Designed miniproteins, single chains, continued (4). Designs and how they scored, part 11

Each design is a single chain, and the fold is of that chain. pLDDT is the mean over its residues in the fold that is shown.

## One batch from the design tools (miniprotein)

Design m12354
Fold by ESMFold2-Fast:
Structure m12354 (fold): chain A 66 residues (1-66)
Amino acid sequence: SGIRGTVVAVLSEHEALVKFDGPVAVGDRVETSSGARGVVVGVVDRYTALVRFDKPVAVGDEVTVV
């Protein structure tokens, strides 16, 4: 899809807030530059979403919607 984002807050080992360049929806799949894969589980606003990842992520990690 080409939508990109950045991790802005880590809430747990598997959940983080990501700010995206475009709108995302619950169920959208994402991948980080570090190789973690995730799914959007909640939308905070049009460009900020709660994502559940299969691996730990860090603030500043780049995220791509796939």
Scores: mean pLDDT 84

Design m12355
Fold by ESMFold2-Fast:
Structure m12355 (fold): chain A 100 residues (1-100)
Amino acid sequence: SAEEEIEKLKEEIKKLIEENKLSEEVRKLVEQALEIIDKALAGEISLHEATEQLFSIAAQLQKLRDEEKDEKKKEAIDKILYLLSEMWEIVARKIAEERA
């Protein structure tokens, strides 16, 4: 179920980017976040390293959201930030359980 929830969240994020025509810069930051999450899940990077990298990406997305003038695009970026946070919570919990 965790893997199915992660895939559903990835699909929701992709839909938000496409339907709201979000910038290439937003798309690249999201792709970087998803790669970090996948690397953490595969055990290629630590939970600590992944959390720090994801925090940096979230800060960059928040800056882009603040600079955005279109309210619907701002709302889409906020929802992406929420969905990435939810996905990371699921992944971090799964990794912690596998190592406990």
Scores: mean pLDDT 87

Design m12356
Fold by ESMFold2-Fast:
Structure m12356 (fold): chain A 86 residues (1-86)
Amino acid sequence: MKEKLIEEALRVGAIAAAMAALKGLEEGKEVEVAKEALEEIKAKFGEEVLEEAKELLARGGAGEEELRERQKKLEEEFEKNNIVIE
């Protein structure tokens, strides 16, 4: 259970980072940093994370709320199991 929670937390974090980087690219902010972040995320977590981030971002506020709910649920699970990312 602990290992799966850590893996899911890392994956959700990667999706959040990918969403921020994709939004930055679309808005023309920090374009080179955003490109580098997306390549690093793709290399470590796979293209599926980028695809999920794009889908969530395309849904706008609804996608952002879904990601926030996933993050909050993970935080609650970490609290229940007294797990801290070191």
Scores: mean pLDDT 76

Design m12357
Fold by ESMFold2-Fast:
Structure m12357 (fold): chain A 96 residues (1-96)
Amino acid sequence: SEKKKLAIEGHEKLLELARAILEGAPEEKIEEIFEELLELAKKLGILSEEEVEEARKRFAEMLEDEEAREEMREWARLAEEKREKLLEDIAKLKEE
């Protein structure tokens, strides 16, 4: 039950991150959402503490690199295109 709740929050935060990137939200807000995703991934056992630290470093480097920011926008566009599927996955998790 708890693991399912964290997985649902993770999907919702991924959609929130994608929307924030596409809407041109301030970098501080994008970093805040990303940090929440890292904490959820750590709680789910998907990422170790070392992997979380590396992800933070890589994300900060990406925000300073225009080419990497373009890749982030492309990821966000693809995530947004899959929004309906992700919402269906969330609904299924809530039923189980």
Scores: mean pLDDT 79

Design m12358
Fold by ESMFold2-Fast:
Structure m12358 (fold): chain A 90 residues (1-90)
Amino acid sequence: SSRERIEGIYKATKAAAALHVKKGDFESAYDVVRMGTRRARSLARDEEERELVDKYEEELKKFVEEGKKLYEEGKFEELERRLKEALEES
């Protein structure tokens, strides 16, 4: 279904963004979020799926912002724990 494809894009986008954040490449992390969100939005067929994409975009942006803060503070262990938690919540 389009919902399953949207969820798959969200999970893949989050994992890719996390890899870039871990390396300190925040520009690439935001680019990955932008591209993933754009693709997911093109697959949304109804209002519920559009709202889901909007929610995922906000969550992905927040994830990158919080990851950037942890990286800048040198909290790499906490960043790794948040990545694991985020994958389990998906």
Scores: mean pLDDT 83

Design m12359
Fold by ESMFold2-Fast:
Structure m12359 (fold): chain A 67 residues (1-67)
Amino acid sequence: MPIPIEDEERRKEIEDVVRWTAEQLRLIGAKIEYELVKEGKLSFTPEQLAEIEREVKRYEELEARKK
């Protein structure tokens, strides 16, 4: 039998919160890493730097588009 709607909504809400929290933590982590690189306290390969910069940029663009 399918799960009752109320229990299913609760599960989806928890899953959405977990996914949203994971995305926010990843964004915060990327911003911290980028700032540490700018300060010269952390070194990455050019490929890793490009990935971090790309992720930060994409999140900033998504935030701008939500307005």
Scores: mean pLDDT 69

Design m12360
Fold by ESMFold2-Fast:
Structure m12360 (fold): chain A 68 residues (1-68)
Amino acid sequence: MTKTIKIPKEELDKLLEMVRNGEPFEKIKEEVKKIIEKEAGDSLSEEEKEQLATLIARRLIQEEKKAA
């Protein structure tokens, strides 16, 4: 639950564009999960990957909604 993953700037910018384009939460979450799988691989369980993807996607959406 307390594990942190570094999202590369290029991938982060891509996710922010998806949020700005009005992509649904589930689509943003799936992109985040793909990034987590690339960066963490098998070092995280599927449950941990899902939790991190959900948290990161929510954070990105909240930040962009507040900035827009």
Scores: mean pLDDT 74

Design m12361
Fold by ESMFold2-Fast:
Structure m12361 (fold): chain A 65 residues (1-65)
Amino acid sequence: AEAGIRYAALGGEALKAGDQEKATAYARAGGAHGPEAGRAGFLAGLEAGDAAWAAAGALAYRVGS
């Protein structure tokens, strides 16, 4: 769960920087921990009010499924 939150946060920062390849790499790394890791990242992004972080978590959830 914590790994998913961390990778989603890093992915969100990469998306804000325009680094789509790096954001995708973080989504794969987070997704490798399973769908619950991506879900945790998505929810943490929503609670933080960070749309890019939430989007990165949603991508990790899809990859981990």
Scores: mean pLDDT 79

Design m12362
Fold by ESMFold2-Fast:
Structure m12362 (fold): chain A 100 residues (1-100)
Amino acid sequence: SELDKEIAKSLIEALKDFKKEISEIEDIEKLKELVKEFIELLKSVRPKLPEEIAKVVDELIKELEKVIKFLEETGDVKKAKEKLKEVLEKAIKELEKLKE
């Protein structure tokens, strides 16, 4: 539906903005806080999403939680940012398929 396409587009823009925001963060605690806040935002909107979009968001939340665990275990901000970029780009690609 048209509404489903608009929802997908809004999420894609939010993911792109988040990707840009994390690119300049070097502090581990600030990166963890930003990712946790984004997970909570995703969880808050999830119940209102169409099923196919909700499925993409569920996988994204799971992968973002894995990155937090990686940061807590390693302290490797650079590698965590690389993992975040890959996770976000995958979610963007899946959402773009739902727009077409």
Scores: mean pLDDT 87

Design m12363
Fold by ESMFold2-Fast:
Structure m12363 (fold): chain A 55 residues (1-55)
Amino acid sequence: SKVEELIKEAKKIVESETDHEKINEKIASLIKKYKLKPEEQKEVSDEVISYYTEL
């Protein structure tokens, strides 16, 4: 699904980038690119925040 693909890409960004501002910018760009519904955007954000804060 689009959500699963975006989450995978977001996790790669978190793993490869050390600058928190750049991570946020790249993830925001992906969300816009995938044109997700608000519910799907929330799912991605929740998953990414959870992953990011657990590192």
Scores: mean pLDDT 75

Design m12364
Fold by ESMFold2-Fast:
Structure m12364 (fold): chain A 95 residues (1-95)
Amino acid sequence: IEELLKQLEEARATADPATQRQIDITMEVIEALLRGEPLEDIARRYVERVGEFMIEMGVVTEEEWEKNREEALEKTLKEVEELRKLLEELKKKAE
């Protein structure tokens, strides 16, 4: 787990700004999962961060994002749940 975070930090150092932003968001999700935060809270924060970024970049309007927010949250919840399972398996192998 520490090795994964270290690899992400090393990748961030040589990445372009857009990739650095993506790595930062990914690291925040992994750290929240390691702290044992509720999956719904992690998914909600991730969706909010991605939504803000997409609106800033002009990819979607606020109105379009609001219409898709619930669908994005449901999809993200499933992805975060699978990621938690992978992290638990990695922790078991490291111990």
Scores: mean pLDDT 74

Design m12365
Fold by ESMFold2-Fast:
Structure m12365 (fold): chain A 72 residues (1-72)
Amino acid sequence: PLRVRVTQVDVPLSAEHSTHRVLEGASREEAREAARQTAEEGARRNPGRFSGATVTASDGERVNVAAVTVEE
């Protein structure tokens, strides 16, 4: 069965090897959740490919999340 795995990363993913999106968030917690949702959605649409999202919180903190759909 396929499963989406989510990992928070401290560096942006390369666009050449992954699907990557950049968004703006209101708070750090909201930024993390938005990044997670966006990365998971990308991973579901592109199985076997890393999907990443970077969201900048209102305080300037950048949150990076990566996800991939894998076979168990």
Scores: mean pLDDT 67

Design m12366
Fold by ESMFold2-Fast:
Structure m12366 (fold): chain A 68 residues (1-68)
Amino acid sequence: MDPKLVSSIVSVMIRHMLSGDEKKMIEEIIKVLKENGYYDLAEKLKSAKSIKEALKIIDEYFNEPSLV
């Protein structure tokens, strides 16, 4: 849900889509998450085997409404 984080992730995906290297794409996303203080989420992404799985983990983490 953080617009800056989403924008950074999209930028990484666009850059690495042309290379077809999902592992590099996931590693760059992990780096972006750590830079934004999401260390637990970054650890969960280390177990992701595909970009689709990684994006699902990210979406589930940020899709928790804190707005009670």
Scores: mean pLDDT 69

Design m12367
Fold by ESMFold2-Fast:
Structure m12367 (fold): chain A 105 residues (1-105)
Amino acid sequence: MVIEPTPDVIPRLDELVEEAKKNGEKIIVKGLTNDDEIEKLLIKKLKKDYSDIVYLVESTDERTKDKVLPYGGTLVKSVDDLKNKDEKVTEEINKKVEEVKKELE
């Protein structure tokens, strides 16, 4: 499931997460390049309220890395970028990222 950090997503987040859990899907957050309150609330809520769900965050903003990592998210610029970062982390996540990417195609 792909979500964008817009104000209307916050009140619908509970429904979106429940739907993702029912379908056995991961949550991918895209467009996370600003540091507004929406970004902060979305990432924090995904980690604290939904710690049992896996999510990926796509962003080119390095500041997003510092926000996402403490909340258990994985920051990626692209699927290819993830492959080149860390062998140990990449081996486990790459298979799951490929599955999600195929679902998006």
Scores: mean pLDDT 55

Design m12368
Fold by ESMFold2-Fast:
Order: C-alpha cells, then structure tokens, then sequence
Structure m12368 (fold): chain A 58 residues (1-58)
C-alpha cells in the first residue's frame, strides 16, 4: 500500500467533502493500512498519522 498516496487522497477529499465524511474516510483508510486511530481524531490528525506511517515504511 502506498501510504503517501493514501494520505494525499484523504487530504484532497477533505477539501471537497464535509469534515465528518472526510474523517470517516480517513479512519477507514488508516484501518486498511493497519494504523490505529484515536476515536476522537480529527481529519488533520489522521492525515498526519498516514504521512508518518508512509515515512516509516519508505
């Protein structure tokens, strides 16, 4: 899984859809990548977690 592309995709989605929907999308993608997300995480925090995981796996 290209986590850098996933992070970029969630960030782009967050620009064009409601924040709650973008947050749900981000949580789903993080779960697919095996990343645990706090229940109350914002979309920005989820994007940061995905970017960190991309850097660690690069």
Amino acid sequence: VDLAKVAAGVAEAAKVMPEDMATALGKREAARAGIEVPEDATVAEIIALLERAAQERA
Scores: mean pLDDT 76

Design m12369
Fold by ESMFold2-Fast:
Structure m12369 (fold): chain A 84 residues (1-84)
Amino acid sequence: SSVVEALKQDIAELGKIWDTLSEEERKQVLDTLYGHFSALPEVGLALAESLAELAKKYPEDFLPLLEELSKVAPEVAEKIRSLL
């Protein structure tokens, strides 16, 4: 869908600027992603490959996100982990 393609582009751009973000900005983004994927697991599943690329590059930020997602949307966390 056009929405999923737009979100994949947003995640790719996020990966390019992640190193320029402050700790507080990173936390705000991670909290937003957690909220979206816990409310709409199908979106997290559709974005799993893009999220796996972020987790490979920034494991200190994204592996804790996967641990928290395992508690509320385990199917999303497991799909992303399968791609690591």
Scores: mean pLDDT 86

Design m12370
Fold by ESMFold2-Fast:
Structure m12370 (fold): chain A 90 residues (1-90)
Amino acid sequence: VEEYIEELRERVEEVMPLLRPEQQKELEEALEELEELLEKSTPEEAKELLEQFKRTLDFLQEENLEAVAKAMGLPVEEVRKRWKERKAAE
């Protein structure tokens, strides 16, 4: 469980810079709620919760990449490429 939550925290940190302050707060609150639920969950329930949260993070990442691309006047593919290159350089 602790290993899985650490992976989720890393995914949250990757997505966090793409989000608006309002979305950042909501994501942090959702992560805290997930951590509490995971502590009370069976291993099977924990796996389902983790998969659902990962899908939500992927969705938020894609939505916010589109919003950033629009704000910068760039194609989404260009912003996605730059984001991946930045992550690879770290």
Scores: mean pLDDT 71

Design m12371
Fold by ESMFold2-Fast:
Structure m12371 (fold): chain A 82 residues (1-82)
Amino acid sequence: SAAAKAALQKAAEAARQMMRDTVEKLEKLSAELFAKGEAIRAAGGDQKRADTLFNGGKGMLEQAEQMKELYDKAAAELEAQA
């Protein structure tokens, strides 16, 4: 029905928006972690702390990329059903 198609389109749009918001937050947090790690290294501070922050930032970017891939695949399936 037209109502069912509209509901599927809304669900696909909502899923893509949630993905975009989550990815943006992860990318922003990653950038903040990298900036803090760089600041510690530049100041000659705790190198283990700097490494932990860089590893955390890298992990967040990897999660963001995986989330993009999974949601793009899910959105394509929802669009195919509409």
Scores: mean pLDDT 83

Design m12372
Fold by ESMFold2-Fast:
Structure m12372 (fold): chain A 68 residues (1-68)
Amino acid sequence: MASVEEIRATAEAILATITDPALRAEARAQVDKLLAELERDPTNEAAWDALLAVLTRALHRQARAAAE
């Protein structure tokens, strides 16, 4: 299992690839909220799954925009 610090670094790297500032800001806000929750309760599997889903959704939304 990845540490919260390792996940934060991965999330920052992914967010840096998002060129739409509004999409990046939305994804960052959700990531920061979930990371804060995981720092309080690292056994919260739902929060880990939600974090992965937020990052995956942001990448898919950017890919769809680029495919126009």
Scores: mean pLDDT 77

Design m12373
Fold by ESMFold2-Fast:
Structure m12373 (fold): chain A 71 residues (1-71)
Amino acid sequence: MKTTTETERVEGADAAVARLDELAKQSTPEVRGHLEAARDAVRRQRPAAAVITYTKDEDGKVVDFEVEFLD
């Protein structure tokens, strides 16, 4: 089994919402709900930026993620 982890910085709440929504569409069902919850949190909190770290499996599916909100 091989996984790939990537970290990206997204400027602005609307861009972070769009990116999290895109990652949710590429995720396993278990992770999708968590990514959608993170997307909704970004919509409510409107951070200046977000740092998104995500892990994909060999099939290119997102299996894990972390989001840090920046002022």
Scores: mean pLDDT 83

Design m12374
Fold by ESMFold2-Fast:
Structure m12374 (fold): chain A 68 residues (1-68)
Amino acid sequence: MPSTEEIIEELVEKGVELYKELVEQGVPEDLAFSRSASELAKEGEKRGLSEAQIQEALQRFAERVREL
């Protein structure tokens, strides 16, 4: 089964992909970020991540998006 770290990495990558797709489709960057972050948090909860682990994933996601 995937480790917590592998789940976080997978969710961050999916979040970044969704953000890029939404921006390319003409969604404003702030809205694309908000939607992608929301989906990441929801999927994290669904996969059994703790609140602290979801916050870690959201922080990594925000850092990745900021570097784009």
Scores: mean pLDDT 84

Design m12375
Fold by ESMFold2-Fast:
Structure m12375 (fold): chain A 78 residues (1-78)
Amino acid sequence: MKEEAIKKLEIGSGGAYSEGNYETSKLAVEAIDYAEQKKFEEAKRLADEALELAKKNKSSEETIKALEEGRRYLEKAL
């Protein structure tokens, strides 16, 4: 669960960064850091914020899907 969440958030972060959406990438990286510390509530909150910002900035479907999948794995880890 944790490893899968981190991998999906890394994909989403990289996608956002390549699209010039640096704030979304930053939020996803912070979510990864909290997930590695097993702080899944904080990680999920940051992943939710990253996802909302990605949708607002019309990031690629691949970036949005990766963030949604990462968020889902974090939710299952709770």
Scores: mean pLDDT 85

Design m12376
Fold by ESMFold2-Fast:
Structure m12376 (fold): chain A 91 residues (1-91)
Amino acid sequence: EELARLEEELREARERLIRQLGGDKAKLEEVLRLTGDVSTPAYEGALAGRAEEGIAQSLEEVERLLKEGRASEEEAEYIRAAVRLTALRAE
C-alpha cells in the first residue's frame, strides 16, 4: 500500500520534471545525480533503523536547495518523492 503510493508519487513527479526539462537529457542526468546525493541520509538512516531521522535530513537539504535556487519546484518535488521511496525500499 505505502510502497505503491510512493511509487505513484515518484512517477507523477518524474513526468512533471521531464515536461519541465523539455527533453534536456544533460539536465535530467544532473537532477538524478543530485537526487542520489540528497537521498543518501535517508538510505543510510533506513539501514541503521533511523529512517525518520534520515528522511528528515534529506528533506531539509531539499528545502535548502530550493531556497538557494539550486533546484526548481519540479526538481524538489521529484527529489522529495525519491527520498521517501528510497527509505521505504531500504527497510
Scores: mean pLDDT 81

Design m12377
Fold by ESMFold2-Fast:
Structure m12377 (fold): chain A 75 residues (1-75)
Amino acid sequence: SAYRERVLALGRQALAALAASDPTDVQAAQRALDPLMRDLMRAHADARSAGDTDAVRLAHAVYRRVAERVADLAR
C-alpha cells in the first residue's frame, strides 16, 4: 500500500539519519530526527484514517526501533 511504503521510507530515513549522526552530539541527532519523526507521525495518522492496519503496525515498529537507537546513543 502507498501508506505502508511511505512509513517504510520515512522509517529508513530516520534510522539512516541516526546512524549518520555523531553519537557524542545528541542535540545534532535530535535536530536531524525531529522533521523525519513529524513526517512519520503524519504518515501514521494518514494510515490510521485509511484503516491500513499493516502501515500502522509498521509505524509502531519504527517508533520502537528509533527509541532503542536513541537510548543506545545516550549510553
Scores: mean pLDDT 81

Design m12378
Fold by ESMFold2-Fast:
Order: structure tokens, then sequence, then C-alpha cells
Structure m12378 (fold): chain A 76 residues (1-76)
């Protein structure tokens, strides 16, 4: 249903926002606290994996591309 698809889209966007925030924290802490930076990086990866899975289920190419771009930023 349209309502179910809208809820999935909201969930994906929330997961992408969480991943972006975690990645930003990982970058900020990389020199001062490498252990905490690693935890944030793991959290970002987890959120991205969930977002990508849901985006593929939804068939939303734009959300899939957004998740894949963010994953590349996480790896670089």
Amino acid sequence: SADEEAKKRETIESLLEEAEKSLAQAKELRDSDPQKARVYKINAESSLDQALHLAKQLGDSELVERAEKLRKELEG
C-alpha cells in the first residue's frame, strides 16, 4: 500500500541520517579517540546495510544510490 511504502521510505531516510551522523562522529574522533571512532564506523555500516536492503526491497533507485555513495564515503 502507499502508506506502507511511505513508512518504509521514512525508515530508510532515518537510517541514512543515522549513518551520516555516525560517520561524521567517526571522522571527528579518528585522531583523539580511535576506539570510539571505530564504534561509530561500525554503527554507520550497520545502518547503511539496513537502509540499502530496504531500498532494494522498495525498488527505489535513488535511495539505493544514496546508500551506496555513503558506503563509499565510509570506506574511503
Scores: mean pLDDT 86

Design m12379
Fold by ESMFold2-Fast:
Structure m12379 (fold): chain A 65 residues (1-65)
Amino acid sequence: PPPMSIADFLKSLNVPLEYAKKLEDAAKLAAATNDFDVDKLMKRYDLPEELKPALEALLKEYVLK
């Protein structure tokens, strides 16, 4: 099957809409800089620790795969 869009993927992970843009921006920065330090991205975008698994999943699905 074709890959899910980033928006649909984040919705499937129950990410709140207010954080969806921050997670997408973090993934884009990681791809642009080739820097996948999750803790650094969490700090830069002021993401709560509970969203760390969602950011890791997004990076694996759209950037690291």
Scores: mean pLDDT 76

Design m12380
Fold by ESMFold2-Fast:
Structure m12380 (fold): chain A 82 residues (1-82)
Amino acid sequence: MASEYARKAEEAARQGNGREAGRYANQAGNAGIQEGDGESASRAGRAATEAAKRDPDGAVEAMGGALAAIGGAFEAGYDPGE
């Protein structure tokens, strides 16, 4: 589920793992589109962006995931919470 992927992206960001944060953010983006959960996709994108700043070696994968998650949030449209 998009919310679980967002949580995992936030945890990976806390650990400074840009690659893993990006991977979960990409999954949150795809799940967010399918579930209509743009808020979780947005959260995951923010986490992956933070991870990119902390992990230069994983920054490309983190930013790739962040862009996918942000795109997913926009594509999911307005959710009931936001």
Scores: mean pLDDT 80

Design m12381
Fold by ESMFold2-Fast:
Structure m12381 (fold): chain A 73 residues (1-73)
Amino acid sequence: GPLEKLLEQLLIKRAEELLKKLIEYYKKKHPEAEITYEILSTETVKITITLDGKTYTIVATLEEVKEKVEEVL
Protein backbone atom coordinates (compact mmCIF):
# COMPACT_ATOMS: atom_id res chain seq x y z
CA GLY A 1 0.00 0.00 0.00
CA PRO A 2 1.00 3.72 0.02
CA LEU A 3 2.48 3.52 3.55
CA GLU A 4 4.73 0.58 2.66
CA LYS A 5 6.13 2.50 -0.35
CA LEU A 6 6.76 5.58 1.82
CA LEU A 7 8.59 3.46 4.43
CA GLU A 8 10.71 1.82 1.69
CA GLN A 9 11.70 5.25 0.30
CA LEU A 10 12.56 6.47 3.83
CA LEU A 11 14.74 3.39 4.48
CA ILE A 12 16.60 3.86 1.17
CA LYS A 13 17.21 7.55 1.98
CA ARG A 14 18.51 6.63 5.45
CA ALA A 15 20.82 3.96 3.95
CA GLU A 16 22.14 6.52 1.42
CA GLU A 17 22.95 9.05 4.19
CA LEU A 18 24.66 6.42 6.37
CA LEU A 19 26.74 5.11 3.44
CA LYS A 20 27.73 8.64 2.37
CA LYS A 21 29.14 9.35 5.86
CA LEU A 22 30.90 5.97 6.04
CA ILE A 23 32.51 6.33 2.58
CA GLU A 24 33.61 9.93 3.30
CA TYR A 25 35.29 8.62 6.49
CA TYR A 26 37.22 5.94 4.55
CA LYS A 27 38.16 8.39 1.76
CA LYS A 28 39.76 10.68 4.37
CA LYS A 29 41.55 7.76 6.07
CA HIS A 30 42.68 6.17 2.75
CA PRO A 31 43.11 8.98 0.17
CA GLU A 32 45.01 6.54 -2.10
CA ALA A 33 41.83 4.46 -2.65
CA GLU A 34 38.97 5.25 -5.04
CA ILE A 35 35.70 4.28 -3.35
CA THR A 36 32.20 4.35 -4.86
CA TYR A 37 28.91 2.96 -3.61
CA GLU A 38 25.45 1.98 -4.89
CA ILE A 39 22.24 1.13 -2.99
CA LEU A 40 20.89 -2.15 -4.40
CA SER A 41 17.93 -2.50 -1.98
CA THR A 42 16.80 -1.44 1.51
CA GLU A 43 19.09 -4.18 2.94
CA THR A 44 21.94 -4.58 0.39
CA VAL A 45 24.67 -2.23 -0.86
CA LYS A 46 27.50 -2.44 -3.40
CA ILE A 47 30.91 -0.89 -2.69
CA THR A 48 33.64 -0.66 -5.34
CA ILE A 49 37.21 0.01 -4.16
CA THR A 50 40.13 0.58 -6.53
CA LEU A 51 43.51 0.32 -4.77
CA ASP A 52 46.99 -0.24 -6.31
CA GLY A 53 45.49 -0.96 -9.76
CA LYS A 54 43.14 -3.67 -8.38
CA THR A 55 39.34 -3.34 -8.22
CA TYR A 56 37.39 -4.98 -5.38
CA THR A 57 33.60 -5.31 -5.48
CA ILE A 58 31.80 -5.85 -2.18
CA VAL A 59 28.09 -6.73 -1.96
CA ALA A 60 26.96 -6.71 1.67
CA THR A 61 24.27 -5.67 4.15
CA LEU A 62 24.60 -2.28 5.90
CA GLU A 63 25.59 -4.17 9.09
CA GLU A 64 28.44 -6.04 7.30
CA VAL A 65 29.73 -3.29 4.97
CA LYS A 66 32.15 -1.71 7.50
CA GLU A 67 33.89 -5.05 8.21
CA LYS A 68 34.06 -5.97 4.50
CA VAL A 69 35.51 -2.57 3.50
CA GLU A 70 38.11 -2.74 6.30
CA GLU A 71 39.20 -6.22 5.05
CA VAL A 72 40.16 -4.64 1.67
CA LEU A 73 41.71 -1.38 2.97
Scores: mean pLDDT 82

Design m12382
Fold by ESMFold2-Fast:
Structure m12382 (fold): chain A 88 residues (1-88)
Amino acid sequence: STSERKKLLEQIQQLEAQAKALKDKAKTEIEKKRAELGKKADSSDAEGKRKAKEELIKFIEERNDKLRPVLEQLGDEINELQAQLDGL
């Protein structure tokens, strides 16, 4: 029915918006950390610049590791709703 199709589309859009918000938040946190470490690196010797780069890489890895399973779960939910929509 048109009503069921609309409901599924709205649910998919909500989950897509959640995934986007999580990705945007992670990007903002990474950009903030990059800026903070960049300021430290600009006034540092070669060792300080290396440490700032290593800290940034670790921060990005930790954020991505935390984000990945949540995005995978949202993707699975979206795929299930898409399959229901295709069945209408």
Scores: mean pLDDT 88

Design m12383
Fold by ESMFold2-Fast:
Structure m12383 (fold): chain A 81 residues (1-81)
Amino acid sequence: SMPSLEELIEEFKKEVKEIMKTLSEEEALRVDTYAAGLIAAILAGDEAAVQRILDSMRRDPRVPEEVQEWIEERVRRLLEA
């Protein structure tokens, strides 16, 4: 059986925390803010808000490109769950 949305979100939170350990304090705070916003939008079923947050993250030079691409892929999987 597929994991629940709640279980997938908890896994995403844990993975984000591990990524944050590899980043500068400023980069980690930015990533944490975007991840929290994305989780809230996903739980609300607000796909337009998810897209706006991802658009903001893509324009933020403080979020490393590799982390941005990883978050976008994980969010895509969460929306398909």
Scores: mean pLDDT 86

Design m12384
Fold by ESMFold2-Fast:
Structure m12384 (fold): chain A 63 residues (1-63)
Amino acid sequence: MKITVTVNDDGTATVELEGGKTVTYQFKDVEAAKEGAEKLAKLAREQYEVQQLLEKLQKLLEL
């Protein structure tokens, strides 16, 4: 899963997801945005892994 996180000078962090979808988060400053960007990348990756895991589990369990 490819996730790109960009920190902006105005204290926002933009998360670019697969398929060209973007989500922008507002932080207090650029330093907080850099720290938040690492956490956002981790959360976004976890959400994608959970979504794929649920799809595989549904097929395995024949729900």
Scores: mean pLDDT 71

Design m12385
Fold by ESMFold2-Fast:
Structure m12385 (fold): chain A 82 residues (1-82)
Amino acid sequence: MAARIRALTAAFRARVAERADAPREFLKSLAAVWAAELVEAGMPLQVAYELLKLFVDLLNAGASPAEAVAAVEAALDAALAA
């Protein structure tokens, strides 16, 4: 489970980096797909939702896509350690 979740998150990071200049709504759609993939990989729905919400809230607060990804990766690592 954890290895697959980390691989999905690395793919999400790469997609966000390739699309850093994309509209915010497009980046949010990438995050929604990522959250769904995390649930399919065995992550609890609530945890995946909190990661999606963190990403969306950071973009809405004016964080860069790279900053938002770094924050959700840190939160993911904490969730996987629990």
Scores: mean pLDDT 84

Design m12386
Fold by ESMFold2-Fast:
Structure m12386 (fold): chain A 67 residues (1-67)
Amino acid sequence: ALEEGRRALRARDYETAARHFLAALEADPSDREAANLLGLLLGSQGDRIPAALREELIARLKELFPD
């Protein structure tokens, strides 16, 4: 998942990258690299990700890491 996310990020496939980074976090919520990469991607390239997918990703992150 993390490696697949990095490959997608290098290919500028931000949608696929976000999905893989989320999957990596779901597998290991303590994976700081996956968390940082997903956060950075949503913060810097969020407009390159469809709104519906962004909402889904944020909802899943809130489920894993409630405020």
Scores: mean pLDDT 76

Design m12387
Fold by ESMFold2-Fast:
Structure m12387 (fold): chain A 80 residues (1-80)
Amino acid sequence: SQSDPALTSALEQFAVDPSAFLASDFAIALRNRLGLSDEELVELVQELSQKATVPSVEELVDEKEQEDIQALKEAVEKVT
């Protein structure tokens, strides 16, 4: 599997200067696309830094959509 080059570069920037990363247009765009707070973005970046392969932004968005679908299914099952 291949790591996403854009997100890998962002992780390298975070490792060197977390404050500069969080103020970057990339970090702002990623936070907005995933619906995350700055704190949640930091947690995500720290988690991704532990992975051997870095997913793409599109893969992260798809994973978030699947989590939202699963949460809705569980909510419906609990009410029904």
Scores: mean pLDDT 75

Design m12388
Fold by ESMFold2-Fast:
Structure m12388 (fold): chain A 85 residues (1-85)
Amino acid sequence: DPSLWVTREQVAADLLAMADESKNPKVAEAYRRLAEEVLNTDLSPWEAAAIQLALAVAYVMEKKGDYEGAIEFLERLIERLREKK
């Protein structure tokens, strides 16, 4: 069922929403950079779903005030996507 598939466009939209909700400008910038890499990478629905699940970790880190941990986590996701080009 295509309506249940996670797309890279949906992941990017969620990332941009998280950036807009972020109270830390560096965390917001990391979310936006990850959204750009997601849109420029060919992702299977399963890979897109895995990234979306990983975003829950970044969200929890930010809500706990671990901005450095959230940034580092998002930067590692960006690096992994660049390797998959």
Scores: mean pLDDT 80

Design m12389
Fold by ESMFold2-Fast:
Structure m12389 (fold): chain A 69 residues (1-69)
Amino acid sequence: KIEEKANQLIDLLRKRGYTTVSNRMQNAFNNNNYTEMKNIAQDVYDSTKDLPIFEPLRQAAQDLIDAIE
């Protein structure tokens, strides 16, 4: 569940060229740092919430937050 949602968000971030953010998420995931994963996902959600083009990225971020909680 968490692994699937983390990989989905990482993949979408990489496809959009957000390599620094995707690498931080990958590192948090590899270390089972769920607090950091949630913080990164929340930041992705908050930074994109007013932009329709980022809806799939926001959905992936929300799915990960929900899976961790």
Scores: mean pLDDT 82

